# Designs tried in a protein design run: designed miniproteins, single chains, continued (2). Part 41

Each design is a single chain, and the fold is of that chain. pLDDT is the mean over its residues in the fold that is shown.

## One batch from the design tools (miniprotein)

Design m5398
Fold by ESMFold2-Fast:
Structure m5398 (fold): chain A 85 residues (1-85)
Amino acid sequence: SEREELLRRIAELLGKISEIMTKAMKLQNDPEAQEIIKELQKIADELFKIYRDLRSGKITYDEARQRIDELEKKIEELEKKVNEL
């Protein structure tokens, strides 16, 4: 279902955030790595809010998809930045 697909995407993105954070934490003395960790924490918080709003019916599937798409792009950008450090 559409709901199950969106919830799966959130879980996959949270897993990806955890992987990127693990890489960034190894560079804990790098100010850029610290900034990336803070941004990933904010994105994780936004994903948890989308998860809650989807479960409570406060957000439409179209709104959730648009927000997930934007957060996915931000995660991909942050992953590239970590890989360049």
Scores: mean pLDDT 88

Design m5399
Fold by ESMFold2-Fast:
Structure m5399 (fold): chain A 80 residues (1-80)
Amino acid sequence: SEEEILKKTAEEMIKVYEKAVETGDFEKGFKEIEEIVEKNADKLSDENREILIEIAHVIKEGLKNKLPVEEVKKRVEEIL
């Protein structure tokens, strides 16, 4: 289902964020988030694609501002 794709993709993006925080490689984190969105966006309806893009935007904001992992997780959970 699209709901399962969104949840799995969000979890994958959160794992990318956790790894970026652990390694300090935020540039790699950005690239991986963009690749995840590109691979999954065409599998979703317009409505769910907008949700995926919003989640990706939250993760990218976290990467730019070096937000705590728990804050990023909370924001993603509020979108889902």
Scores: mean pLDDT 85

Design m5400
Fold by ESMFold2-Fast:
Formats: structure tokens, C-alpha cells, sequence
Structure m5400 (fold): chain A 80 residues (1-80)
């Protein structure tokens, strides 16, 4: 959960650019993050993983991991 909170904090400036500045790159990032969250949630549901504290932590870790990888690629491409 703390890793997910850290990722959310890192995403705040991109969310502001997407909503306030209507930056298309930032909007694409926000949509990609939403898609990752939906995909991970669906995978856990399809596996029949019950929503327990332990599984919530694993779900948050998987989301944070995939979002972090995508954000890193996005930042490297944006800065180049």
C-alpha cells in the first residue's frame, strides 16, 4: 500500500498536466495507468483471489510495480 501511495504522489504532476494543461502525453499516461489498474484487478478476480488484507497488499504491489515500470519508460521517452 505504501508503494502505491508513492506512485500516486509521483503521478500527481502528470494528472495536473492532463486535467489543467490538457497535455496529450500526460493524458495518455493517466489513461494507461487506469488501464493497468483495471487489468491487475481483473487478473486477480479471474484467479478467484479473495480480497483479504494479504491479497490487497499483493494487488497494490502488482499495480505499483506495473505503473512504476510504465512511468519510468514514459519519463525516459519524455525527457529524451
Amino acid sequence: MKELEEIVEKLKPYAEKAYEEKDPEAQELVLAVQEIVAEVAKEFEEKGVPVTKENEEKLAEEIAKRVKEHLKEFEEKKKA
Scores: mean pLDDT 74

Design m5401
Fold by ESMFold2-Fast:
Structure m5401 (fold): chain A 111 residues (1-111)
Amino acid sequence: SKKIEEMIEQIRESAERVLSRITDPELREEFEEITKRLIEAIRNKDSERIVEELKRLVDLAERITDPAEARAVLKFTAEAASLAAEGGLISEEQFLEINARVSAALAALRA
Protein backbone atom coordinates (compact mmCIF):
# COMPACT_ATOMS: atom_id res chain seq x y z
CA SER A 1 0.00 0.00 0.00
CA LYS A 2 1.31 3.49 -0.94
CA LYS A 3 -0.06 4.92 2.34
CA ILE A 4 1.78 2.24 4.37
CA GLU A 5 5.01 2.96 2.43
CA GLU A 6 4.62 6.73 3.10
CA MET A 7 3.96 6.02 6.82
CA ILE A 8 7.09 3.79 7.01
CA GLU A 9 9.24 6.53 5.40
CA GLN A 10 7.91 9.17 7.85
CA ILE A 11 8.64 6.85 10.82
CA ARG A 12 12.12 5.98 9.42
CA GLU A 13 13.05 9.67 8.98
CA SER A 14 11.77 10.60 12.47
CA ALA A 15 13.59 7.59 13.99
CA GLU A 16 16.91 8.67 12.37
CA ARG A 17 16.55 12.17 13.92
CA VAL A 18 15.86 10.70 17.40
CA LEU A 19 18.66 8.11 17.02
CA SER A 20 21.20 10.93 16.35
CA ARG A 21 20.19 12.54 19.72
CA ILE A 22 20.64 9.44 21.95
CA THR A 23 24.11 9.64 23.51
CA ASP A 24 24.15 6.25 25.35
CA PRO A 25 25.33 3.70 22.72
CA GLU A 26 23.45 0.77 24.35
CA LEU A 27 20.14 2.69 24.52
CA ARG A 28 20.75 3.98 20.96
CA GLU A 29 21.15 0.37 19.71
CA GLU A 30 17.99 -0.72 21.60
CA PHE A 31 16.03 2.22 20.06
CA GLU A 32 17.24 1.21 16.56
CA GLU A 33 16.22 -2.45 17.11
CA ILE A 34 12.75 -1.50 18.46
CA THR A 35 12.12 0.90 15.53
CA LYS A 36 13.16 -1.81 13.00
CA ARG A 37 10.64 -4.23 14.61
CA LEU A 38 7.99 -1.45 14.65
CA ILE A 39 8.49 -0.87 10.88
CA GLU A 40 8.18 -4.64 10.19
CA ALA A 41 4.98 -4.79 12.33
CA ILE A 42 3.53 -1.85 10.33
CA ARG A 43 4.49 -3.54 7.03
CA ASN A 44 2.74 -6.74 8.23
CA LYS A 45 -0.28 -4.77 9.62
CA ASP A 46 0.25 -6.59 12.95
CA SER A 47 -1.65 -4.33 15.39
CA GLU A 48 -0.65 -6.27 18.54
CA ARG A 49 3.05 -6.14 17.62
CA ILE A 50 2.81 -2.40 16.73
CA VAL A 51 1.37 -1.77 20.24
CA GLU A 52 4.05 -3.98 21.88
CA GLU A 53 6.92 -2.09 20.14
CA LEU A 54 5.36 1.32 21.00
CA LYS A 55 5.18 0.23 24.68
CA ARG A 56 8.85 -0.85 24.46
CA LEU A 57 9.73 2.68 23.26
CA VAL A 58 8.01 4.20 26.34
CA ASP A 59 9.93 1.75 28.60
CA LEU A 60 13.19 2.71 26.82
CA ALA A 61 12.50 6.46 27.32
CA GLU A 62 12.11 5.86 31.10
CA ARG A 63 15.71 4.46 31.15
CA ILE A 64 17.18 7.54 29.39
CA THR A 65 18.75 9.88 31.97
CA ASP A 66 18.81 13.00 29.74
CA PRO A 67 15.28 14.50 29.81
CA ALA A 68 15.58 16.09 26.32
CA GLU A 69 16.55 12.71 24.79
CA ALA A 70 13.74 10.97 26.74
CA ARG A 71 11.22 13.58 25.45
CA ALA A 72 12.45 13.01 21.86
CA VAL A 73 11.76 9.24 22.17
CA LEU A 74 8.33 9.87 23.80
CA LYS A 75 7.35 12.43 21.12
CA PHE A 76 8.43 9.95 18.41
CA THR A 77 6.32 7.21 20.10
CA ALA A 78 3.22 9.47 20.23
CA GLU A 79 3.67 10.50 16.55
CA ALA A 80 4.14 6.85 15.44
CA ALA A 81 1.03 5.79 17.43
CA SER A 82 -0.98 8.65 15.85
CA LEU A 83 0.13 7.61 12.33
CA ALA A 84 -0.73 3.95 13.04
CA ALA A 85 -4.20 4.93 14.39
CA GLU A 86 -4.90 7.24 11.40
CA GLY A 87 -3.83 4.38 9.09
CA GLY A 88 -6.27 1.99 10.81
CA LEU A 89 -3.38 -0.27 11.96
CA ILE A 90 -4.27 0.02 15.67
CA SER A 91 -7.64 0.56 17.39
CA GLU A 92 -8.74 3.76 19.18
CA GLU A 93 -8.49 1.80 22.48
CA GLN A 94 -4.89 0.73 21.68
CA PHE A 95 -4.00 4.33 20.69
CA LEU A 96 -5.46 5.74 23.94
CA GLU A 97 -3.48 3.16 25.98
CA ILE A 98 -0.19 4.22 24.29
CA ASN A 99 -1.06 7.93 24.64
CA ALA A 100 -1.77 7.43 28.38
CA ARG A 101 1.64 5.75 28.86
CA VAL A 102 3.43 8.52 26.93
CA SER A 103 1.59 11.23 28.94
CA ALA A 104 2.51 9.52 32.25
CA ALA A 105 6.18 9.23 31.19
CA LEU A 106 6.29 12.90 30.10
CA ALA A 107 4.76 13.95 33.46
CA ALA A 108 7.49 11.99 35.31
CA LEU A 109 10.32 13.86 33.52
CA ARG A 110 12.00 16.69 35.41
CA ALA A 111 11.77 20.07 33.63
Scores: mean pLDDT 89

Design m5402
Fold by ESMFold2-Fast:
Structure m5402 (fold): chain A 97 residues (1-97)
Amino acid sequence: SSIFNKEEPLGQNVADAIEALINGEPLKKAMEKYGVSKKQIKKAIEKALEIYEESKKKVEEAIEKGELTEEEKEFIEEKLKELEEQAKKLKEIKEKI
């Protein structure tokens, strides 16, 4: 796929390995099962955490500007909590690498 040569895209096998790690699989088992390196997992986690921080800032700015309804606020706060839990798990995985 020529379109994916401009940036280091997360390959499907690296994505599957990270999902397995988030679901509690041991690092070594996930690496062996999906044929991925520690370096590939670490880079993918760093990119995911960067996207999370950018998304969090945008949400906080929208809340501060008062542009959201109460229903939109509740929905966004719930989604932000889900992303925060995933980010916490990703940080724990990165520390084990």
Scores: mean pLDDT 75

Design m5403
Fold by ESMFold2-Fast:
Structure m5403 (fold): chain A 87 residues (1-87)
Amino acid sequence: MEIVIDPSLSVEQLENLAAWLMGEVLTKYKEGKLSKEEAIEQIEKIKEATLATLREKNVPEETLKEIEEKLDRAKEELIKEMEELEK
């Protein structure tokens, strides 16, 4: 899956897009379209692309750190959800 981020999006829109894309990865995993390894890789790419776009928009370091922590939390929650689905 190619991760393309529109740089015209606001910070709020970028956060919402990242959340939606991560949710889509979980849906594809549940449908058997992605392995757990592929799903984790795609989640990491979404995080990296979102943070790179925010840096290009000159977002304050404090805000960038808060968003990074939020994305890391979302990643960990999705990994846990995938592990629970294996039980």
Scores: mean pLDDT 79

Design m5404
Fold by ESMFold2-Fast:
Structure m5404 (fold): chain A 71 residues (1-71)
Amino acid sequence: SRRYELRVDELLALADMVDFTIDDPDVRIRHLDELLREAERILREAPPSVHERIRRAIEELRRRKEEIRRR
C-alpha cells in the first residue's frame, strides 16, 4: 500500500513539473494524458485500500487538463 501511495505522489510531482517547465498548452495536455493512463493502470493493479487516493489523483489530473482547455 505505501508503495502505491509513493507511486501516486511521484505521478502528481511529475504533473507539477509539467506545469512548471512546459508553457505550450497542447504539450502539457499530452503529458497529462500520459500521466492519466499511468494512474488508471495503477488503479487496476492496486489493492482497494489505496483506490480512493488514486481516484483523487486521477480527478486532479483531469481537473488540470480541463483548466488548460478552458484557456
Scores: mean pLDDT 83

Design m5405
Fold by ESMFold2-Fast:
Structure m5405 (fold): chain A 55 residues (1-55)
Amino acid sequence: MKKYTPQQLGAFLLALADIGLSDREKLIEAMLYYAPKGTLTREEAEDLYDKALGL
């Protein structure tokens, strides 16, 4: 199982508070916006979202 950094998890939590889970693309873009530069790729954001939904 892939381990996520505190920065990646923090970005996910901020995106969740802002967007919620219902809009995948908006949440992914919000995660990339909140993550410090270079700490989260789009592919990692997509993986984190999919794992959060049990996919």
Scores: mean pLDDT 77

Design m5406
Fold by ESMFold2-Fast:
Structure m5406 (fold): chain A 82 residues (1-82)
Amino acid sequence: MSPGEREAEERARRAERLIEEVRESEDEEERERLAREAREIARELIELGRAARGLAGEELVRRGEELLRRLEEVLEEREEEE
C-alpha cells in the first residue's frame, strides 16, 4: 500500500484501457498510436519492477509482461482480417 504501488496500479489500469481501445478502433493509425502508448506503459512497469527488486518487483515485471502479451494478442487478431 505504498504510493508507488498505487502509481503502478493506475498505470496498469490505463494500459488495460488502451489495449481495449486498440481492440475497438477501426482506424489503423489510431490503433498504432494506442498500441504504442500501451506498450510504453507496460515497459515502464517492467523497468520499475526490475529496479524495485524482491517480490513487489517480480509482480510488477509479471504484470507488465502480461500487458505486453495481451496487446500482442489483440494486434494479431486484428491482422487476421486477411
Scores: mean pLDDT 78

Design m5407
Fold by ESMFold2-Fast:
Structure m5407 (fold): chain A 63 residues (1-63)
Amino acid sequence: MAAREAALQQATKIANDGLNSKDSPEAAGERVRKALAPLRDHLSDAEIDAVVDNVIEHKKREA
């Protein structure tokens, strides 16, 4: 399995953990960004930003 594909699967899991948290949208986004930092070797900054933005926007819709 390609390391990049594994990193994308891990990023999806991190995003879901953020979405299921009781944190505010901003706090959930910060948590997700921090958790994704070790994946920077396989994910671009734009991909990390997209995951964080998706978590924040989904939590804002719930609030």
Scores: mean pLDDT 79

Design m5408
Fold by ESMFold2-Fast:
Structure m5408 (fold): chain A 97 residues (1-97)
Amino acid sequence: MSVEEILEQEREGWIATARDLVEESRKLAEKNGDKETVESAQKFLKALDEAEKRGISPETALGLTFIAAVSLVLLQRGDFEGAKEALELGTKLAEKS
């Protein structure tokens, strides 16, 4: 396996994990009737898809996964405002990548 193939698989794995975490945040926000957080999660998912197409770095993909995990934890703890801010930060990071 080439170094390029390893880096691509690592990046793709992180993006897939970030997508799964954001989808869980979207589902939890829907259950809580939080339409604004649902919209923020949907924007982050779209930004992840575009970032994947651009071939972002593994480091950026890991950062996006971390932000996605933080947003889900905040939602699970009832911090809807913090979760929304984390999702918005993730969207901005993905768009800049």
Scores: mean pLDDT 83

Design m5409
Fold by ESMFold2-Fast:
Structure m5409 (fold): chain A 75 residues (1-75)
Amino acid sequence: GPPPVYRKEGDDVTPEEIGEILQRVRENDGIGKVEYTQHGKKGFIEVEVRDGRVVRLKVTPINEDGTTTESERTF
């Protein structure tokens, strides 16, 4: 079937909660999606794991000036 999707969204998402989602994806394969807040702006992390390996990573980090840089990598 399709890979499982693990999500965490909200203005109060902590680094610990981000780590929990990433660990769950690493242990079970699938897609982890996290929305987080930094400098009053929202950022996003999407990770895909297959056979215990990261095969795709998409990140929208929030810079100190409030700008964002979106990047995507496949492995």
Scores: mean pLDDT 70

Design m5410
Fold by ESMFold2-Fast:
Structure m5410 (fold): chain A 86 residues (1-86)
Amino acid sequence: EEKIEEVLKLITEANKAYDAGDKSTAIELYEQAAKLAREAGPEAEPVAGTLEKSRDALKQGNDREAAIYSTAAALIAVGLLEERRL
């Protein structure tokens, strides 16, 4: 699941960009992560959808909601990797 691992890296980079005050880069990275999650297959659809909600919330200036969705997407992605390892 190299694609799900890359999705997690993109989420981490998006969060780092946001913490640095670069919201535009964070939005772009969330979009890239969502696209990659969709390419990973049907099991990753919830990750993609949650990342798209985080992106949209950030575009709307709803930073709190964006953070909640970003965290949820990362947790779902970690769960998928754990299922693969089990």
Scores: mean pLDDT 82

Design m5411
Fold by ESMFold2-Fast:
Structure m5411 (fold): chain A 97 residues (1-97)
Amino acid sequence: VEELAEELIRLLDRAARLLLELAEKHPELEKELRRMALEVGTLAGMLLIMRATGSLTEENLQRIARQAAEILRKAAELTGSEELRRLAEQVEELAER
């Protein structure tokens, strides 16, 4: 579970950075993409806290991964980003392990 949490945190950090880059390239979507980046960052922060406090469960990890995947899929649809779509798929696959 901790190894999966580390992988998920790395994927979410990468996704947040990509969302911020896309916000600069799509001024019309900037506010929405920055909000999505903040949401993804918040989910990563929750995982870090749960891991540090020993409260991380498989159920909590799967729930957070699914929430993140939904955010990333929506962002991919809005931007047409294949990188975001791929990240969403990776996050979802990790939730099923």
Scores: mean pLDDT 85

Design m5412
Fold by ESMFold2-Fast:
Structure m5412 (fold): chain A 74 residues (1-74)
Amino acid sequence: MLEKILEEIMKAVSEKTGVPLDELRKVAKETAERAREKGPREAIEWGTRQLVALGVPESLARLLSAAAAMVGVS
């Protein structure tokens, strides 16, 4: 269920920002892995920085990173 929500968020962010969906999936996967290894706080901060560097607005970057981290720790 969380994975489906994450996929829909990634699609919406890609459509809104023009960032390729595959790039968002790559960052989301690494954010989820970091959440498992280092906890969700570090993962969200890392993922947000990566997504902002790709051109995602910080608010959407933080939302996507939080969703990915929650999938990682579920």
Scores: mean pLDDT 85

Design m5413
Fold by ESMFold2-Fast:
Structure m5413 (fold): chain A 82 residues (1-82)
Amino acid sequence: SAAQQKKVLLQAEFYISRLEYERLMAESLKNDEDKVEDTKKKLREIIEEARKIREQITDPFVREQVERFIENAERFLEEMEK
């Protein structure tokens, strides 16, 4: 329904913002041995939630935007693990 899609789009905007926030937090804390593992876990959790929302999006433009932010967050996690 249109109402359901509106809800999904609002959730997509929320998760895009959250992915950016958690990625920046992980970057700021990457050299903090006590906090780096917690920030990685939070970032992975938000990536998984964003993937679930992406599957519900019917607008291909919004779906692609969510995918790009997920990919950026995943690349950042890979760099942190090296």
Scores: mean pLDDT 79

Design m5414
Fold by ESMFold2-Fast:
Structure m5414 (fold): chain A 83 residues (1-83)
Amino acid sequence: MERLREAAEAILNAKSEEEYRAARKRFEDEVVKVLGPREAASILTAAALISMVDYGAKKTKFGYMIDVEKFLEEAIRLVEERL
């Protein structure tokens, strides 16, 4: 769990699109390590859907229009509930 929170902080502190993508992949890889690829995909998808914003039909400069902080909070919560 601490590794997952550390990876989430790296996403929030990313200063470029490349850093954001690398940090996001690291976070997703940490979720896969804990739950396995199938459960990780389900949880990451659920967290993304919960954190979508209404005008988010367009991508942000670093990806989809989601509330990144809410996405990370919901993903970590869902992982903790599964454990």
Scores: mean pLDDT 72

Design m5415
Fold by ESMFold2-Fast:
Structure m5415 (fold): chain A 73 residues (1-73)
Amino acid sequence: KREEALDRIAELIGQATDEAAKILGVDRSTAVKLAAEYYTGKVPEEFKEKAEKAYQILDKANEEARRLGREAS
């Protein structure tokens, strides 16, 4: 029940991170960093497109993860 939701959340976040990294041509840690920099508004204009794309992919996965966690509560 709850453990199944956590496993699905982990898989979802992992897949989203892989997709962001693949699309941006960077490693997983760099994709996460770019998304975080976009969220904090610290990304220079010339890098905003990459950071925005990474943020959108990960934000969508996080929204779904929150929904699954809420339903499992």
Scores: mean pLDDT 76

Design m5416
Fold by ESMFold2-Fast:
Structure m5416 (fold): chain A 100 residues (1-100)
Amino acid sequence: DLNARIEQIADQLKATDDSATLLQLVRELGELLRVTAPSKEVAEKVVDALAHVINTTDDPEVLQAVLEVAMLLLRRVEDLEVIQKAIGVALRAIGKLLDL
């Protein structure tokens, strides 16, 4: 079940602050979101994990990867609350990248 793997990655994103590990996990998350639409519950966990990563990293490569995944979520989810949170994550990532 790809949703179970997506949820596992979201949990791992909240458990690490290592930029190389964050980048690898965010990129894997992006690849999974290209081939599957997460359930609402899993999408909520993903957007919360991305918000956590944005708040804890200043690495521009990680910030760009998070932005790309937030944009993928906007194409894959139907829940308006998740969409609004994903937009918030994308705008925050853009803001941090512009400050670099």
Scores: mean pLDDT 85

Design m5417
Fold by ESMFold2-Fast:
Structure m5417 (fold): chain A 75 residues (1-75)
Amino acid sequence: LSEEEFRSLAKRGRELVERDWDDRSRALADETARRLRDEGVSLDEMRELLRRMLEEGAEESAAVLAYLFERAQRL
């Protein structure tokens, strides 16, 4: 998964979260992002997971996960 593909996925995930998720769900997303940061998930591990999810057709889940991982890096 390239940096451009990752950014595109994270952008779609952000749009999905902002459109469909309520305040409680966004708070849970922030908690998940903090856990990802604290657990030290590597960029390479995340890209491989996202690639696999896309191959399995889990496109929206991959987009949301990419967004959460991007947020984790900013925390």
Scores: mean pLDDT 75

Design m5418
Fold by ESMFold2-Fast:
Structure m5418 (fold): chain A 64 residues (1-64)
Amino acid sequence: MPVSLCRAERVAAFLVSQGLLKISQLPEKAEQLRKVRSVEDVKKLFSVPPEKDAALQQVLDSCS
């Protein structure tokens, strides 16, 4: 799996699991999720609270 697709899928699953995104919103957000490269990109696009930074970084790192 390309790293960009892995990041999109793992970040989407994380946001849904945290209640920050609904499953029904995934198709509308798919293009934005594919462009995510860092924790800061996710926070800018999805208003993720800063206490989630460490967990979100682990999600991104899982795509290595």
Scores: mean pLDDT 76

Design m5419
Fold by ESMFold2-Fast:
Order: structure tokens, then sequence, then C-alpha cells
Structure m5419 (fold): chain A 63 residues (1-63)
């Protein structure tokens, strides 16, 4: 399934650009479980790098 494909890509480690594409795809197809997983990853990233870019991603994931 599309959800399983996205989960596998996240587990394998993705670049910031790939992360944005995964977020957009998950939002487009309404993949709630993937969106919740991505939120956890972004929260962890914000602890190490509180950049405006990660804050934008977090706010976009909340919508």
Amino acid sequence: SKEEELKQKIKDGVSREEFKELMETAKKYGLKDILDYLKRIVEAMLKDDPSPEFKELYEELKK
C-alpha cells in the first residue's frame, strides 16, 4: 500500500527534500498515520535544529 511504501522510506532515512515530498504525498492521500509519524520526526529535529524550515514543516503537518 502507499502507506507502507512511505513508512519504509522514512525508516531507511530520507533527506530534507524527500521529507517534504513525503509530507505532501501523505497530505494529498489523507495518510493520517504517516502524518503523525512525520510530526514525531520533525519534533525531534526541532530539538537539535530549531530552524524556521522545520517550524514550517511542523505547522504544515498540524493542518
Scores: mean pLDDT 71

Design m5420
Fold by ESMFold2-Fast:
Structure m5420 (fold): chain A 70 residues (1-70)
Amino acid sequence: MIEFKIEEEIDLTEALDEAVRKAKEMYEQGKKSLEEAIREAVRDIVEKKLGIKLTDEQYEALVELAKERL
């Protein structure tokens, strides 16, 4: 079960936008596949920006949201 406060949801939106930009950058550099770039960017940027460790459910949900923003 995933619960977010409104304040946390706003921070997540900003972190996702940054993660999508970083994923595109990594993909364009040709070092990673698009899926690998998204997964790495979501994990690194969202966790660092929010200062939290994502649960498996939160991580997968955010990866899907990032894919939709590509």
Scores: mean pLDDT 71

Design m5421
Fold by ESMFold2-Fast:
Structure m5421 (fold): chain A 119 residues (1-119)
Amino acid sequence: METIERIEKILQEFVEGAVKTLAEIPAVSEEQLQEVRDTLELMRKKLVEHLRKHPDLSAEEKLHVVRSVLETMMLIVSQTLDNSPGVSSEQRLAAQTKLEELYKKALEEIKKILEEEEK
């Protein structure tokens, strides 16, 4: 329970960070921001539910599922940037760099949690 709650918090921080990164770009509409938020939140909830239903998964298997979902979330955010015609190349690069940092941080923190559980 505690391990999954810690993972859920990190995933929530990732979603909030990703949405905030997009929100700072004026060319990204409120409608696009809401769609991305709703999609990422749904994916986060489904991932947490999957982990709760499969507590017997190894740390490596849990990390593989988490990585796969985070990579899909990153793809959705990147596609939103690509589909926003007012985003400059500089803004896109800055946003992608920020998103990559958020992804690496989330994955590293989740790895640490899972390693602490497995010993």
Scores: mean pLDDT 85

Design m5422
Fold by ESMFold2-Fast:
Structure m5422 (fold): chain A 73 residues (1-73)
Amino acid sequence: MDELLERLVEDAVREVVAAEAAGVPPETLIQAARGFAQRLRDAGHPEHARRALLATARASRNPEVREALLALA
């Protein structure tokens, strides 16, 4: 079960980073990351939700995205 959750987090981080590189607006990236994290929390995985937000923030090159996601973690 933990391996599946780790892969879901890694896949979500890669998707957001790829979207950022493709020029998707910061607000859209923040909403996508928030939505994924909220789904993990609703499923009973708050630690994986926090990890997803922190990993996405660390991988992002946009300061606005990074700051917003760190504040949500």
Scores: mean pLDDT 82

Design m5423
Fold by ESMFold2-Fast:
Structure m5423 (fold): chain A 101 residues (1-101)
Amino acid sequence: SELEELREKLEKLKKELDTPEKLLEAAKENAEKDPEKALLIGYIASGRLAELLRNGGPLEDIRLAAAAVAYALGRPEEAERILNSEDPVAVAEEIAEEVER
């Protein structure tokens, strides 16, 4: 089943990309080379972002996770804007809302 293979790949990626910093690096590297893998990384990053926002995690972690989502969605200019923002929480909440529809 493709769904079972996808789930296994997703779980492995979640274990390997256990920090927002690793999520950002992986999203940035794969956005141009492997868009499908970038979307999986973006899905993981969006889940991490939602967790950080709910639990009041560190602002830098929120910034990195939000930037990872933006890179994964093919929005590198938005990702750089997030990384340079003085209010990463406001931008991150907007991205989290868009991803959850």
Scores: mean pLDDT 79

Design m5424
Fold by ESMFold2-Fast:
Structure m5424 (fold): chain A 80 residues (1-80)
Amino acid sequence: SKETVEEIIKEATDKAGDYIENTINKNGKITDEDIKEAVDLMKEYVKKLAKEKKLSKEDIDFLEDYLKFVEKIAEDVIKE
């Protein structure tokens, strides 16, 4: 359902955000490697939750598109 998809996105985003906040608090900065790690963490949690909640094909397709979008944004941020 849309609500389940939104929950999964929120949980995965919160995990990535926690990683970023922890890294900034510890090191005072974020590196390209830290951004990549946060994205990988988000992707891992999305895949795990999608399997656990037995999502529909439509919901899975939406999450896959969302992850591709997040990955593209991260790559664009890293390109310097």
Scores: mean pLDDT 80

Design m5425
Fold by ESMFold2-Fast:
Structure m5425 (fold): chain A 93 residues (1-93)
Amino acid sequence: RAEAIAEIVREVASKLVPEEIAEEVAEFTYEVLKENPDLPLEVLVELASGYLFALYFRYLTSEKGLPKEEALKEAEKVAEEFREALRRALAEA
């Protein structure tokens, strides 16, 4: 189950953020589910989305050199798109 959900997270994230970030979010999801096998999927979606936001914001500011205000707006937009897409993908699985 943890492996299958982590793969869905990776596939959804890879459409929105660089592959390196998608892989980090998937690994985070796998570790969370291994430690918390009964974690509600709604809570998992929030945790994964928050982690994706944090990593992508860091990427935009540190790697791409975007101003904090622009990076925050873009990261919030992408994290919300990811949250909605992940909810749909998990409902169809």
Scores: mean pLDDT 85

Design m5426
Fold by ESMFold2-Fast:
Structure m5426 (fold): chain A 71 residues (1-71)
Amino acid sequence: GKDKEKGEELAKKAIEEGKQGNAKKALELGKKAGEYYFKAGDPAKGTGYTLLGIGEGLQASLDNGEPLPPA
């Protein structure tokens, strides 16, 4: 469905942004992906992608010395 498709697209973008060192963008996209998975009735993926976005954001911030991304 629409929410699952948006969640998958945003999750992929979050991972790509995290790998590029864009911590703030990775966190934002990961949270959005999680929200769409929750709306799609998949709380396991919703939680997983939200945490993945946070993890990628934190790792990129540590690697680049930039401030912690907004929660």
Scores: mean pLDDT 69

Design m5427
Fold by ESMFold2-Fast:
Structure m5427 (fold): chain A 73 residues (1-73)
Amino acid sequence: ATAEEERRAALGAELVRFTNAIAEAIRNGDEARVQALLDALIDWLRTVAGLSDAQAQAVADAVLQSARLLAEQ
């Protein structure tokens, strides 16, 4: 069945979108935008992706790390 594959693909796509958006905000020096995007990511991970608070925070931390590396390129 494709429903699980679709959910994983949707999660991956959202993480890429958030990572790119956060990296752009970091490049622009827009700290308020970075925080708003992190808050939105954590909320989406908890409410839509169904992750626990701890799991959502761990994913958000990983996304922020990736975004920082992407912004430094």
Scores: mean pLDDT 83

Design m5428
Fold by ESMFold2-Fast:
Structure m5428 (fold): chain A 97 residues (1-97)
Amino acid sequence: MPAEVRQYVLQVRDQVEALLGEIAKVDPELAQQVGALAYQALGHLYNGDVAGAEAYLAQLEALLAQAKAAGADPAVVAGIERVVGLLRDGVDYVRKA
């Protein structure tokens, strides 16, 4: 894996960590569930395993859909949507690099 790609994944991780901190202020349990899946996806991206990252991203997208259906706080939903977006951008970046 090129050093530039790893540095990008670490920058995505830092942004995800900040968003998880904001989600945890409202829903700490959901923040832990989102974090567990997001960190797995980031670990796979760091190692260049796009397929592994996509599998965890799919689980995170399913969790987001469940949170929306359950009527989770709109700020929590928006936070998870941003985490999903960052990880999708990360997958696309690593795949194209």
Scores: mean pLDDT 88

Design m5429
Fold by ESMFold2-Fast:
Parts: sequence; structure tokens; C-alpha cells
Structure m5429 (fold): chain A 66 residues (1-66)
Amino acid sequence: SATVVRVAEAESRRALAEVRATDDRAKQLEILARLERGIANLEAKGELEAARVVRETLDEMRRILE
């Protein structure tokens, strides 16, 4: 749904800000794990567009942490 996509975009923006604001590797990995769980939950509910938004954010986050 459009509402679920909008929420996913807002949460993704917050997660990117959180990972950029910390040098704590354990905290960074916890944020990644949180997004991975979010993707799995959205896919299980058939929210494929929202899952795509979170997956793109996860990919960007992994690139930042390289």
C-alpha cells in the first residue's frame, strides 16, 4: 500500500541517519539486522514495493560500511 511504502521510506531515511551518526560497529550491525527483519516481514505480507525500498536502503548502508 502507498501508506506502507511511505512509512518504509521514512524509516529507511532514519536508519541511514543512525548508521552515519555512529562509529560503533555493533550498533551498525544491529541497524542492518533490523532492516533485514523488516524486509522479511514486508515480503511475508506481500508488501513488495515497501520491501524494495528497504532493500535498496540496506544495499546503500552496506556500501557506506565498506
Scores: mean pLDDT 85

Design m5430
Fold by ESMFold2-Fast:
Structure m5430 (fold): chain A 74 residues (1-74)
Amino acid sequence: MSVEELLELYVGIFRHEVRELLEKEKMSDEEVRREAEKALKNLRETLRSLGVPEEKIEELVRRAERALRELLEE
């Protein structure tokens, strides 16, 4: 699997998990945001440890943050 394919997969999974939390009405938007922020921090550290280029890590974080914003606004 390429780094690009891996990043797309992670963003897709992240988006799906955020939607599930919101749709089940078991977490507030603030709680979902906090969990998402923890997940992104841990993911960034993991990707750095695996030698993923900083440019790709920043790209993933930007895509995930955008997805989170869109889901919390709608």
Scores: mean pLDDT 74

Design m5431
Fold by ESMFold2-Fast:
Structure m5431 (fold): chain A 85 residues (1-85)
Amino acid sequence: MLSVKQQTQLLLQQAFGLIMEAIGLALQKGDKDSLKRADELFGRLVELQFRFQKAKTDEEYLEITKEVQKIIEEAEKLIEELKKK
């Protein structure tokens, strides 16, 4: 079983990959609005990476995990929207 910290780290890595995919798709399609949305998600992820480096308790990692999951959901939705274009 992965520790809460290890699970949070893997989710942060997953979110990064999804955001990079969304940026790539937005650039390929010339979709400036989607590119801006992906950039906003990237900014939120950078803030969570900073919080992850400062976190010391499982409760802090779980709070980061909740916010990362929201970013993952938004990034996946953005990718789905981009693929339909």
Scores: mean pLDDT 87

Design m5432
Fold by ESMFold2-Fast:
Structure m5432 (fold): chain A 96 residues (1-96)
Amino acid sequence: MLVEEFRRFAELVEKVYGPEIRPQLEDGLARVEASVEKLKAEDTEENKKRLERMTELYKEAVERLEELLKAGKSKEELEEALREIEEEHRKKWEEE
């Protein structure tokens, strides 16, 4: 689930920035896959809850970006929204 939601998020990010961002998105995907594998290696209730929280965060990010794209928001507004999403995800991921 988390990897799937990140793939959807990455597809939307590519729509905003263009295909030039693909290497960065592929690197991000590899990091997400590694994090999921690490959390699954220790099958604890805490790790399951962490995966669920991260999955929900990416799902919300996908929904937000899809709404902005449907509304025809400018590239500058989409980039600002992506910066906000990245900061929120970074904070939530690091705070554990």
Scores: mean pLDDT 78

